# Designed miniproteins, single chains, continued (4), part 74

Each design is a single chain, and the fold is of that chain. pLDDT is the mean over its residues in the fold that is shown.

## One batch from the design tools (miniprotein)

Design m14715
Fold by ESMFold2-Fast:
Structure m14715 (fold): chain A 68 residues (1-68)
Amino acid sequence: SVMDFVDKEELAKQGEEAAEKAVEAAKKGDINRAVSLATAAALLYALAGEHEKAKEAIERVEKAIEEA
């Protein structure tokens, strides 16, 4: 078996956690934190091969910022 140094499932989980924290930061008005966490979420999802989830995470945070 090929040894994967990167656990794609774990990266996707970390991406979801970062996205959730980004949305909460945006709702609180902490825009700098929201943007940083959204960037982390998008990168984690992209590394996991979950490009649609990466896009959805950014859109979810942008919407939360605009509604804050």
Scores: mean pLDDT 81

Design m14716
Fold by ESMFold2-Fast:
Structure m14716 (fold): chain A 87 residues (1-87)
Amino acid sequence: SMREIKEEIREEALERLKKAKTVEEAYEVLQEMVDRLREAGFSDEEIEEVLKELYIEASETFDEETYKMFKEGLEKLGKELREEKAK
């Protein structure tokens, strides 16, 4: 199902993010996740929901330093996604 595909992509990204040692690595994982979700046919709104779920889970499970890198990677991704939507 689409829900199962979404959860699989999210969980794979979460596990890779736990191992990321730089903002760039975190950004690359997040970008790949977004690309996979788009290819699977998810809307921008559904992708944003996955990013919010990932943010919440990371805030509860990541150590402080890993979480900071994740947050910075997510901020970079968010800026690029906003620029893509600019008319």
Scores: mean pLDDT 81

Design m14717
Fold by ESMFold2-Fast:
Structure m14717 (fold): chain A 57 residues (1-57)
Amino acid sequence: SSAARVAEQAAADKTPEQLRAAAANLRAAAKGMSGQEKEDLLEAADTLEARAAEKAA
């Protein structure tokens, strides 16, 4: 679909490895956080890992 192509093009310069590295950075930052901010960072990290899986598929 056009929406899928737009999303792919927006992330075309990023590899699954780069997305996983970004997720790891967010998880590291989450260790210094508490409460809702920590949960938000962990959710963002999970989202980036899902994107990495999509790019690898």
Scores: mean pLDDT 71

Design m14718
Fold by ESMFold2-Fast:
Structure m14718 (fold): chain A 96 residues (1-96)
Amino acid sequence: SVIEEVEKVFKEFTERLLALHEAGDAAGAENAIREFVARLTEIIAANADGETAGAINAILSEFVARLRAALAGRAPAEEIEKIVKEFTKKVVEVLE
C-alpha cells in the first residue's frame, strides 16, 4: 500500500530528525529533511497522478517551512512530533 509506505517513511524520518535535533546537528537535520522530501516525492511520482502529486508537493513545502521554523526556534521534541503527525495526516488524506 502506498499509504503504508508513506507512513513508514514519515515514521523513519521522525525518529532520525528527533535524534539529530537532540544532538544539536543542524546540518544533519537539513540533510535528513532533503533526503525525506526526495524519497517521498519519488514514491508519490510512482503512485499518483500529476494533480495528486502537485497537492502533496504543496503540503511538503509547507511542512518543510514549518519544520525549519521549529528547528531554528529550538522547539521541544513534542512540538516537532506534533508537526510531523499533522502533515503525515494531510498527505495520507490526499492519497485516500
Scores: mean pLDDT 88

Design m14719
Fold by ESMFold2-Fast:
Structure m14719 (fold): chain A 57 residues (1-57)
Amino acid sequence: SAETEEALERAEREAVRAYLAGELTTSDQARAFVARQVARDLGISEEEARRLLAERG
């Protein structure tokens, strides 16, 4: 959905920014950051956010 799409894109942009700033030093930390961000923005669990990320590819 558009809401999910926007949340994913926003989370990815924030993760890239944090990674380039040295705040996230591994891809695992970036993945966890994106899942947490999406979960918060959509009001879902981190488990569900991780599922959406896996589905997204």
Scores: mean pLDDT 78

Design m14720
Fold by ESMFold2-Fast:
Parts: sequence; structure tokens; C-alpha cells
Structure m14720 (fold): chain A 67 residues (1-67)
Amino acid sequence: MSEEQRVELAQQISKIGEESGNEKDIKAAEKAGVLVVLGRYDEAKKVIEEEMGEEAAKKALELIENA
């Protein structure tokens, strides 16, 4: 995955957090986005699974799996 593709993926994850309307999901999405930009996908998935709500986490994980 290119750096540009990682940035786009991080932006999409951030948008999922914002659309959740939940401050915890927004913060988790921001953390996961930083890890995605760094290529640390396993750590990003862990943050999503542990810190995001079920619905937002499912959407964010699908984006990473399809990237």
C-alpha cells in the first residue's frame, strides 16, 4: 500500500469516528488512523477492536481488510 493510500484509509477511518457522534470513537479512530499511516495495521486493528463501539469498529475493520 502506498503512503497516499494509507493517508486516504486513515481519513476514511476518521470519518467513521466522526459519524458515530461518540467522543471515544472519534479518539479511537484518530489513534487507529495514525497507526495506519505508519503501516502498523495490527496495532490499528487492536485499537479499533478495544476502543471503538461495535458498529463503528465493524466499519473501520472492513476498510482495513479491503485495503
Scores: mean pLDDT 82

Design m14721
Fold by ESMFold2-Fast:
Structure m14721 (fold): chain A 70 residues (1-70)
Amino acid sequence: SLPGEFYTPTSAADFERAAVRLTEVATAHPGDPEALLAEIDRLLEEGLLSEREAEALKRVIRLAAAERAA
């Protein structure tokens, strides 16, 4: 079990760097949600995203992909 009160977000600067890298991947691999999910995992390993931020971003990407498929 994870305690809900212990959520530490990344700094705004680190999150912006993560957003730039995700945008670069989206531009290089248009229409490929797998490439974005892989980059989120790399950003998490590099410490630019927290686990909660990575999971939230993956959820958004998967939701957007599902809506396009529906």
Scores: mean pLDDT 74

Design m14722
Fold by ESMFold2-Fast:
Structure m14722 (fold): chain A 68 residues (1-68)
Amino acid sequence: KGEEAVKILEEAGDEETAKAVREAVEKGDLEMAILAAAVGRTAAINEGDKEKAEAAERALELLAEEAE
């Protein structure tokens, strides 16, 4: 699930957010992974990049499932 979130971000071309989420997931730091994806979503929204924003939103949903 966490690895799937990273792949979604990579496919959308958001390599910076994908890298931050991947590092957090590998360390088991789910809170940091969620924060990284949320920051990436905000940046994409501010840029008007709908594909990156949607990818970050879906990554957040997957990370939230892991946090249950």
Scores: mean pLDDT 80

Design m14723
Fold by ESMFold2-Fast:
Structure m14723 (fold): chain A 58 residues (1-58)
Amino acid sequence: SIEELIKKLEEAIKSKDPLEMGITLGVAEIYETVLDIKDPRFLEIKKKLEEELKRLTK
């Protein structure tokens, strides 16, 4: 479900582990494409994960 995906993204951000965050972001992008996810909550948390990962991998 979309709620489970959002929870996984939030947990990845909390981990502050670039590998976990990168894997989770990749999985989220695949689900977004396959399921055509337009949920604004999902898109917002995904953007936050992208920004945090970019900050950590600088």
Scores: mean pLDDT 83

Design m14724
Fold by ESMFold2-Fast:
Structure m14724 (fold): chain A 60 residues (1-60)
Amino acid sequence: MGIKAVVIEDYEAKTPEELTLKKGDIVEVLEVVDEYYVKVKNLETGEEGLVPKKYLKELE
């Protein structure tokens, strides 16, 4: 099971591979892609996609 994180600010997808997120959404981190992006699953919607790491805070 991947780590869980909370979305700290609203993010709108810029490309088809990115995921639109709302502040307060809980996501599961599936894969660290690079220094800037992670692949996540939004646990509210079930959708998967790339999101910038800076919009996420890892949960305890």
Scores: mean pLDDT 81

Design m14725
Fold by ESMFold2-Fast:
Parts: sequence; C-alpha cells; structure tokens
Structure m14725 (fold): chain A 68 residues (1-68)
Amino acid sequence: SLAEELRELAREYREKNPSRAKYFEIMSDFVEEAEKQKELTQNQKAQLRAAENSVEMERKRRELAAAG
C-alpha cells in the first residue's frame, strides 16, 4: 500500500536526513487514515495525489541512478 511505501522511505531516510524521514512518516499517517475513510475531502485527495507523486518520483530517481 502507499502508506507502507512511505514508511519504508521514512526508514531509509532516517539516518541520512531525519527531517525528510519525519515528512514521510507524517505522510504515511495521513494516507493510512484517508484509506480508512469512504468520503475524502478535497484536501485529503490533494495530499494523496501529492504523496503518490512523491513516491513515484523517488522510484524514478532510484531506477535512473541504478541504470546509469
């Protein structure tokens, strides 16, 4: 799930960048709570989209760096 992916990112950044790790932890909490709710507010939908985009960008950067 998206929340689990954000938690993994938080763990990875914990040692290198604690502030960024905190950011991902907060995002993970928001995503997990939003996933429990059937009705999503405009703000929650925007945050979910932003979180998904952030995870996707991190994956793209990691893959590009690994490939060359």
Scores: mean pLDDT 78

Design m14726
Fold by ESMFold2-Fast:
Structure m14726 (fold): chain A 71 residues (1-71)
Amino acid sequence: SSSATAAAGAAASAAAKAGDDEAARQGMLNVGRTGHGPFAAYMGRGNAELAARQGLAAGAEAGRKAWEDAG
């Protein structure tokens, strides 16, 4: 169901915002901007996918800890 996925996604967003993941994500997006126009856009897209994967992993870890803390 979508409820558990939505909760994991929210935890990933919170973790990314609270930690270094958001700074890393912005850094990767900015790297894409330093190239040529169309190439910079292409690089930014690939970097966004990498950042999204990192955010998902962080959210899963945060959810696991919250579940353990709750009992």
Scores: mean pLDDT 52

Design m14727
Fold by ESMFold2-Fast:
Structure m14727 (fold): chain A 85 residues (1-85)
Amino acid sequence: DVEKKIEEALDLILNGNVKEGIELLKEILESKGIKLPEVDFSNLENTLKVLKEILEKILEEFPDLSEELKKKIEELIERIDNLLS
């Protein structure tokens, strides 16, 4: 179930396992044929920018996600924007 995998990835990211969460989200999008940029996990700004792009692509490719999950993704995007400000 794609929705459960997305939830698992978000939980990983929120608990500080950012690399594992990003890799899981990339696997989901790549299975849809979406090509994503490489992530420089040694660079926090690059990691946050790529994570934001990935989250935006998840919302675009899976419009039928639950409202609760969409809200979690949107809140994480907002948190990233605040960190990059």
Scores: mean pLDDT 85

Design m14728
Fold by ESMFold2-Fast:
Structure m14728 (fold): chain A 65 residues (1-65)
Amino acid sequence: REAALDEAEITRALGDIYVGIANILERQGRLDEASEAYRKAADLYEQAGDTENASIARKRADELA
């Protein structure tokens, strides 16, 4: 099962990780750093073809900037 993940699935998972990082930074009041993490997540989701999650992450980043 582990060896069955393709590049797009791995890239999307990295996007999920950056959303988690952004959420932690936001809870700490580090809004600029959280915004940057959401932008990285959006870029990763877009690269993976996950347009919906990319749009959500980008919107969240813009709201914090």
Scores: mean pLDDT 81

Design m14730
Fold by ESMFold2-Fast:
Structure m14730 (fold): chain A 76 residues (1-76)
Amino acid sequence: SRKELEELLKRVIELAKEILKHSETLEDINRGIAFILRAIGLELDVELGLISEEEALEEAKRLLEEVERFKKELGI
């Protein structure tokens, strides 16, 4: 659902912000920013009709898994 998509993307942005708060290198900062931009991009793609809500939801789930993995790699 659209609500589920919005909740997943908000969670991605929250986790990416946590990464940015604890980032000590330019590489880690760039990766944190990239997660935020990817989340915003998915929302825009759905709004513009470039992808289906279902496709965006699957991509958002993968993005959430990726951001959670990176956060664990940083020890946060």
Scores: mean pLDDT 87

Design m14731
Fold by ESMFold2-Fast:
Parts: sequence; C-alpha cells; structure tokens
Structure m14731 (fold): chain A 88 residues (1-88)
Amino acid sequence: MTLEQAKGIIASDEPLRPQIERDIADLEKKIADPNLSEQEKANYFAALGILRAARNILDVAREIVDLYEKKGASEEEIRKFLEEINKK
C-alpha cells in the first residue's frame, strides 16, 4: 500500500469507521447469544470477519500516513512495518 493509496482509503472509508465499530460490537453481542443456530453463528462470524478486515485496512492506512507525516518514514520502512503486521 502506497502513501497515496492510504490517504485515499482514509478520505473515502475513515468516515465509515464509527459505523464499522458499531456493526462489529453488534455482531459480537449477537454471537454471544446462546440461542443462535449454527447457521446464524456462521453467518455472523463471516460478517464479523469482513468488518474486522475493513477495520484493519483503515488502521494500516492510518499508520502509513502517520509514519510518513510525523516520522518521515521511507517506503522501505513502511514495507517492513506491513511485513511485521502480516506475520501476526
């Protein structure tokens, strides 16, 4: 992910972050219901996975922008940062 791509993601998708966090919290609450069917649990876990992936993309984009703007990080330093995240 380049700085330009990260800035683009923040500009378009960061306004969606509060809704993503609310949807994650709602799904986590629904998954905790012991009366859910196995199919309902599977559907909620799938939706939660998608939302968590979207949140992670936003978090990575924010970190990339912060590294460039506050620390003057090079593309190589950002590449190493992304490699470390991908190992977790």
Scores: mean pLDDT 75

Design m14732
Fold by ESMFold2-Fast:
Structure m14732 (fold): chain A 118 residues (1-118)
Amino acid sequence: SSQIEQAKAETLAKIDKLEEELKKLEKEFKEVAERARAVAAKSTPEQARELEELVKEAGKKLELAKKYLDQARSYANGGGLEDVQKAQEYLNLAEGYILEASVLIYELEELVRRIEAE
């Protein structure tokens, strides 16, 4: 019982940390997406398409991360070992999508920076 309670507490703590990380990434994404719209007017058609695709894909990964964090929290609040295991599985999925979103946001920032320098 005490081991399950500890695993639940550790899982909830990890969810809290990833929720905070996701909020920071969502803020960064909004700022970079706004800059992408500003530079679209001076971009080539190819660059404009790449900006649109990166914004769309990053937004999708952030939405999936939020969905799986919400599911992880729901299961982590359950009383059984199976619920804690499911919470951990959803937490791992959310972490993966946060990492994917971070990479896409970085690529978007780099493309925006290159267009701004042109």
Scores: mean pLDDT 90

Design m14733
Fold by ESMFold2-Fast:
Structure m14733 (fold): chain A 76 residues (1-76)
Amino acid sequence: SREEKEKEARELLKSTAKRLKKVVDYMVEKLGVPREKAIESARKLMERRAEEIAKEYGLDPEKVKEEGLKILDEVL
């Protein structure tokens, strides 16, 4: 169902956000990248991943990107 696809997509976005938080922390703490630049990179990666998920699940790419960025902002 559409609801099952939306739930599965949301879980993938949450998993992606958790991984991107670890990448941001690594870039800042180990590589000396300014946090603002690390976050910008993570947001771009989330947008690309959200678009892929939207295409795979037949969902609205704008809505999936918005949800993904919101989830990412909540864990950063």
Scores: mean pLDDT 88

Design m14734
Fold by ESMFold2-Fast:
Structure m14734 (fold): chain A 57 residues (1-57)
Amino acid sequence: MLEEGIEAYQKGVEAYKKGDIENALKYFEEARKLLEPHREEAPVLYEIADKMIEKLK
């Protein structure tokens, strides 16, 4: 799950760079969901994903 969360985060960043806001939002939501059980190991990634979701809504 942690590795999948990181992969989803990376896909979100790539979509955002391409201007694909709809897919960026979906990937960041998936990343936040996958990273939630790993908040102690990757708190910064979880928080960045959460912040990106708030900005892209």
Scores: mean pLDDT 78

Design m14735
Fold by ESMFold2-Fast:
Structure m14735 (fold): chain A 74 residues (1-74)
Amino acid sequence: MDAAARATNAAIERELGEELRALEAAGRAEEAGRLVLEKARELGNEALALAREGELAYLRGDEERARALYEEAL
C-alpha cells in the first residue's frame, strides 16, 4: 500500500515532475492535480487516484464529495 503509493509518486515525478512544477509555479493547481490523477490511474494505483480526485473536488468547493473520495482512498 504505502510502498505502491511511493512507487507511483516516484514515477509521476520522473515523467511529469517538470510539467507539474511549471503548473504549480503558475498557480494552476487544478491542472496539476488532473495530470497526477491521470498518471496514477494509468499506473493502476486506485488509492492514489481516489485521493487526487478528492483533492480536485476540494479545489472545486465540493467538500462532501472530497470527503467521500478520501475515505475510499484509505
Scores: mean pLDDT 71

Design m14736
Fold by ESMFold2-Fast:
Structure m14736 (fold): chain A 72 residues (1-72)
Amino acid sequence: DEAAIQAELRSLLEELKLSPEQVQRISAEMGELGIDRRTLVEILREILETEPNASGEEKTEKIIERMREIAE
């Protein structure tokens, strides 16, 4: 269910403590690279687990880097 994926995405973005500007940057890059919401959810979970002490900016950079790797 796309609604469930959207709710999961929102929850993960809140847990990552990203600013609205950082969320907007991720959304823009997601759209440009054609990354779907399921793939983004997986990336956010990975970053939350591997980079729990990173700053919002560091997490944002890692998320964008991972999206670019997947998009190829």
Scores: mean pLDDT 82

Design m14737
Fold by ESMFold2-Fast:
Structure m14737 (fold): chain A 68 residues (1-68)
Amino acid sequence: RPGLPGGGLQKNKSNKTGGEIGEDIARLVAAGASKEELAELFKKYTGKAPSDEFLDALQAAPFTLPAP
């Protein structure tokens, strides 16, 4: 399966910016949503499941994006 140029940008996948998705996630956390529900929401908007470590970081600090 040698390299094919695919051009997979997928910028239209979520219809929302990362900030807007983050706000939706923060709202769910405030409402008492579980990590599973947060993962489902993230998967619904991005089409990909986030890591458990990432979800833990979001739950611990929903308004603070994990920056290096």
Scores: mean pLDDT 63

Design m14738
Fold by ESMFold2-Fast:
Structure m14738 (fold): chain A 55 residues (1-55)
Amino acid sequence: SMEEAKELGKKLAEAILKGDGEEGEKIAREGYKKTKDIDLVQEGVAYAAEIVESL
C-alpha cells in the first residue's frame, strides 16, 4: 500500500542520510520479507529518493 511504501521510504531515507548502506539493505530486505511485494519496496525506494532530494 502507499502508506507502507512511504513508511519504508522514510526509514530508507534515514539510513541514506546516515551513510549506512548496510542498514538500508536490511530495511529493504525486511520490507520484502514481510510483504512479498517487490513493487511496494521499489515505491519505498523511490519515496526515499524524493525525501533525500527535497532536503
Scores: mean pLDDT 79

Design m14739
Fold by ESMFold2-Fast:
Structure m14739 (fold): chain A 66 residues (1-66)
Amino acid sequence: SMIDAWFDRYKDSDGTLSFHQFMSLMSDVFGIPRSRVFAVFRQFDRDGDGTLTRDEFRAAMRSLGI
């Protein structure tokens, strides 16, 4: 899917997506306000490690209407 393609493009070598990569994708590519992106990242970063797994990323994208 397009969502999985975005994740695979921006993910780190450990298979997770960092906060900075998520912010750049959501704010710069999809035009979502940075404050909203930050709130969504915090909501779905259940481990609090500053990264999103593929499943957390998919859920975050759906919450943003993508």
Scores: mean pLDDT 82

Design m14740
Fold by ESMFold2-Fast:
Structure m14740 (fold): chain A 74 residues (1-74)
Amino acid sequence: SARDRRFAIRSELLGEVLEALAAGYKAGLSDEELRARVMEVVRRVAREHRLSPEEVAWLRDLAERTFAQLLADR
């Protein structure tokens, strides 16, 4: 279903974002560089799942909110 598909894509994005941020923190990347890594994850996930422009906008917003929350927890 569309709901199951969105849940799977969300879970994949969150996992890859967390991995990218963990690697970036260890490398001492700036917040701007970390954000660039997060956006790379969004682009890759969008390509793999052939997302529509509306779905890409949703995924980007989700990634931005996740990144902001993780920065606040530092």
Scores: mean pLDDT 82

Design m14741
Fold by ESMFold2-Fast:
Formats: structure tokens, sequence, C-alpha cells
Structure m14741 (fold): chain A 88 residues (1-88)
């Protein structure tokens, strides 16, 4: 399984299990840290992050406005953390 396939499967399982925004953030952060430790390039990490964020944004659009705002906050937090992990 490719890192991209692993990432999308992780997001699908979190959605299926009705994970909280905090659980999404933690799981994605830990996943990205593992991918970095495995030696993924910054370009490969950006591709994986982009796919994760797109899937979460698509999921957010299916939710009520209140729940959507919470998921969008998790998306912002994930994007900020990913930027730190990739650039530092």
Amino acid sequence: MTPLEEALKLVDELIKNKATPEEFYKAVREFLERMRERGLSPEELRKVVTAILKKLLDYADTLSPEERDKVLQAVRDIAAEARRLIEE
C-alpha cells in the first residue's frame, strides 16, 4: 500500500467511526510524523497532505454548519502542523 493509499484509508476509517475533530488532528499528525520518519520527501508529504485535506473538506460539506466549522478548524490545524513538519 502506498503512503497516499494509507492516508486515504486512515481518513475513511476516521469518518466511518465518526471521529471528533481532535481525533482527526491527532491521527493525521501521528501519520505524517511516521511518514517523515520513513524518509518521505517534502514533495511526497505535500501530496499526501493535499489528499487528506481535500477528503476532509469533502466530508465537511456533508455535515451541518456547526459540525462543518469544527472539521474546518481541524483542517486548518492539520495544514499548519503539516507545514511545520515539511519545512522544519
Scores: mean pLDDT 84

Design m14742
Fold by ESMFold2-Fast:
Structure m14742 (fold): chain A 56 residues (1-56)
Amino acid sequence: GLYRVVDPSLSKALVAAGIRKGDVLSSAELARILGLPDAELAARLAEKEGIIERVG
């Protein structure tokens, strides 16, 4: 699935990677940036924290 970045400032890793509000990321890209081994876990945690929202 695809996710739109709502507030990248809530994640130091996303800020360090140059991710901006409105960017669209896959769960795999999000997992890679956050250093997490599980793409679904990375997406779930970031969505719960208000960092991203699901597109469509």
Scores: mean pLDDT 83

Design m14743
Fold by ESMFold2-Fast:
Structure m14743 (fold): chain A 75 residues (1-75)
Amino acid sequence: SAEDFAEAQRLVAEFRRLVAENAPISEVLEVLKRLLELAKKLGLNEVAEEVERLISFLEAHPDWSPAQVVQALSA
């Protein structure tokens, strides 16, 4: 629905904000897990796959800051 799509965009904006503010990885994971469920509900398979991969990477690095994660993913 349009409401679900708007919620997905809100969650993406929240994710970007948390990364910019160097929030704890645990808070970033909470937003990404909500985004993953919504992406699956909307049938956005490519987005769901990318978010799931990012969640797995972050769960392997729970002590990293979002800035460190972004740097590693950009290399």
Scores: mean pLDDT 79

Design m14744
Fold by ESMFold2-Fast:
Structure m14744 (fold): chain A 60 residues (1-60)
Amino acid sequence: GSEELKKKILRLIALKLRKIGLELDLPSLTGEERERAEKEIEELEEEIEELEEEIEELEE
């Protein structure tokens, strides 16, 4: 119940902060480093979307 919801919310916050950090760094990155950062941002976006759906199910 509430403990699972709390853990998912904290994970969501952590994932969003990591995505913001990568987006802020992205203009300074070139070549393979930029490609890796862009891929990680895409993977984080997918994980964030899935986790938001799980949180919605637990709140409703």
Scores: mean pLDDT 83

Design m14745
Fold by ESMFold2-Fast:
Structure m14745 (fold): chain A 113 residues (1-113)
Amino acid sequence: MREARLAEVRAGVEAFLAEQRRAGWRVSGVERISEDTAVVTLTSPAGEEKRIILHAPDPEARRIAEELLAALAPEIERARAETGRALDVTVWEMADRAEVAVVVELFEAELAA
């Protein structure tokens, strides 16, 4: 059932982010690259950065991405207040490929028949 798949994808992304937070990583920024792509920046306690790419090629995946980004807004505002960093990320570090692949696969699984 599509609704069950959408709930599973959302839960998977939330669980992934919760694991990152337990490791001390926090969401510190979001940048919209295009209508269907956003980059979420995570920052470690040591000031290291990694990026998660959210790609939402269809309206249903885009809705999930928008809802997830909206849920992250309070954390981003807190990080901005604590570090003085802009909401939008202008400097790009290499993202952890394994973590990016996991997030992308969870979104792609939602679109699978």
Scores: mean pLDDT 56

Design m14746
Fold by ESMFold2-Fast:
Structure m14746 (fold): chain A 58 residues (1-58)
Amino acid sequence: GLSVLKRVALADIDRLLAQETDPAKIAQLKALREQILAATTEEEVIALGRQVGRLAAE
């Protein structure tokens, strides 16, 4: 459900934030974290999770 997807996505972002040293990427990850917290649908969380994955691959 939504709560599980949010928990997983937030855990992924928190792990990435702990490792990231680029201020621009830190700012983008923090923005995505706030969007995930505000998300009201599973579709929104999945889409935001894909954006997190793309940033991690850069």
Scores: mean pLDDT 84

Design m14747
Fold by ESMFold2-Fast:
Structure m14747 (fold): chain A 81 residues (1-81)
Amino acid sequence: AAAAIERALRLAEEAAEVAKEGAEAYKAGDYEKAAELFEEAARLLLEAARVAEPADPELARALERAAERVREAAEEARRAG
């Protein structure tokens, strides 16, 4: 059980790093790169949620909400570019 939560948290940490790169690209005016990075971060968060679901459904829901927020950021970046 602990192994699934540890894996999910590692995926969430990777997603946070990718999202940070996306935010930096957005600030630099590279909207296409920002959108791609935010989409990748959202995919990592959804995988983290899927991995977490059997062990911690509440964590899984939190990760799904985080993925939705990052997906919205990707859509905003696509509209800006």
Scores: mean pLDDT 88

Design m14748
Fold by ESMFold2-Fast:
Structure m14748 (fold): chain A 58 residues (1-58)
Amino acid sequence: MIPEIEALGAEIFAGLRAGDGPTVEQMKKAKKLGEAVHYYYFEKDEEKARQLIEELRK
């Protein structure tokens, strides 16, 4: 799960820099990634974090 969070983070933030500026969709993905990290590391809610990661992969 941690490697998936890191990979998604790198992809989202690369997109934010490379384009014509951050889109609403890119900002929403960054917010969901932050929520997934919060649930995984601070709440210890692996199921919730996993759900958010799956939503980001859609």
Scores: mean pLDDT 70

Design m14749
Fold by ESMFold2-Fast:
Structure m14749 (fold): chain A 59 residues (1-59)
Amino acid sequence: MKLEEARERAREALKRLHPDVPKSVREIAATLILMDAGVPLDEARKLAREIVEEYEKEL
């Protein structure tokens, strides 16, 4: 899977989470989705933080 496709999947999953979900839980969810897409743990954690911060800014 291409990295851009994995990032899109993470963003879509964040939109389906309840609005009251804490940022830490969103980061965990994004990390797990990226890992499922084949991204290594350390890189997945870094990308998950970036995706969650981007998501919050684009609200």
Scores: mean pLDDT 76

Design m14750
Fold by ESMFold2-Fast:
Structure m14750 (fold): chain A 56 residues (1-56)
Amino acid sequence: MSEEEREGIRKALELAEKEKSLSIAKAALHDAQKLGDEELVREAEELIEKIERELE
């Protein structure tokens, strides 16, 4: 698995957190699932849950 691909997903997750964007976070989750990176999948799932809670 490419480190560049992992960095891209992490950058997308950081952007989603900053912008509180569920769409970006869900896109990052989908990309992480395609890569099979369990750590990034968990990070994306956790971020989605946090954003959902902040949106009430």
Scores: mean pLDDT 80

Design m14751
Fold by ESMFold2-Fast:
Order: C-alpha cells, then structure tokens, then sequence
Structure m14751 (fold): chain A 83 residues (1-83)
C-alpha cells in the first residue's frame, strides 16, 4: 500500500518508469482512493509513451480530486496531443 507507493516514487526518481508502474499499480490495488498513486501512474505511463493509458489514469485521479488544477491541465494537454 503506502510502502508500494514509496517504492514506485523511488523507481520513478531513478528513471525506471516500468518498475514505477508495477509499484503504483500494486499501491492502487491496495488503496484505490490514493489519488497521488493514480497521478504518478499517469505520469509514469506518459514517460513510457503510453499516452492513452496516462489519460485514463489522470481521469481517475481527477475523479478522486476534482479541484486538482495541475492534473486537469495535464489531462487537457494530453488529450490535445492525441488530436
């Protein structure tokens, strides 16, 4: 749960986004209301070039945290890139 989220953050800091995804997915499985884990999973997929998955995860994060202007803006930018 929280430990998996922290391990995901460490992997992301090291540039290992594939490993970060695995830890964030495990964190979300244990705590699906952890909006930060959904945001970071979206960022990790964006870094991997998986833009449609990134959009999906940012939408979930925004559903949990509707007033998150940073996530809202990032989501809009990604949706624009997909045309």
Amino acid sequence: AEEDFLKGNQAAREGNFEEAVKYYEKAIEKDPENADAWVNLGIAYEKLGELEKAIEYFRKALALRPDDQTVRRRLAELEEKLK
Scores: mean pLDDT 85

Design m14752
Fold by ESMFold2-Fast:
Structure m14752 (fold): chain A 59 residues (1-59)
Amino acid sequence: MSEEEFEELVEKAVKGILSLPKEEVPLMLRIAEREFSKVLSGEKLEEALKRVREAAEKV
């Protein structure tokens, strides 16, 4: 995966989470974690999960 593809993937997930009512965030976070685990591994997966979890905490 290119850096551009990675940033687009993570940014889309973060924007999705930030646009939701607080009560919908846990389900979307779980979906994002599952989808990331299918296409990312290692440090990139850890970075993506950290960014979406931080977004979820700010809602």
Scores: mean pLDDT 78

Design m14753
Fold by ESMFold2-Fast:
Structure m14753 (fold): chain A 62 residues (1-62)
Amino acid sequence: GTFFDDALKYVKEKAEKLIKEGKYEKAIELLQEALDFFQWVDDADNAKEVQELLEKVKKLQE
């Protein structure tokens, strides 16, 4: 729904800021909490987008 789409947008914007600041651990924590939330509410589409971004950030941590 629209509320969950807005929540995803907020999470992505906050994660992008953390990534630009080199705060990869905080970005991973945020994305993991968001993934857990979308899985709990059974929002598979938004959970998938968060998981893809989480995997990308983990690769950048090196």
Scores: mean pLDDT 83

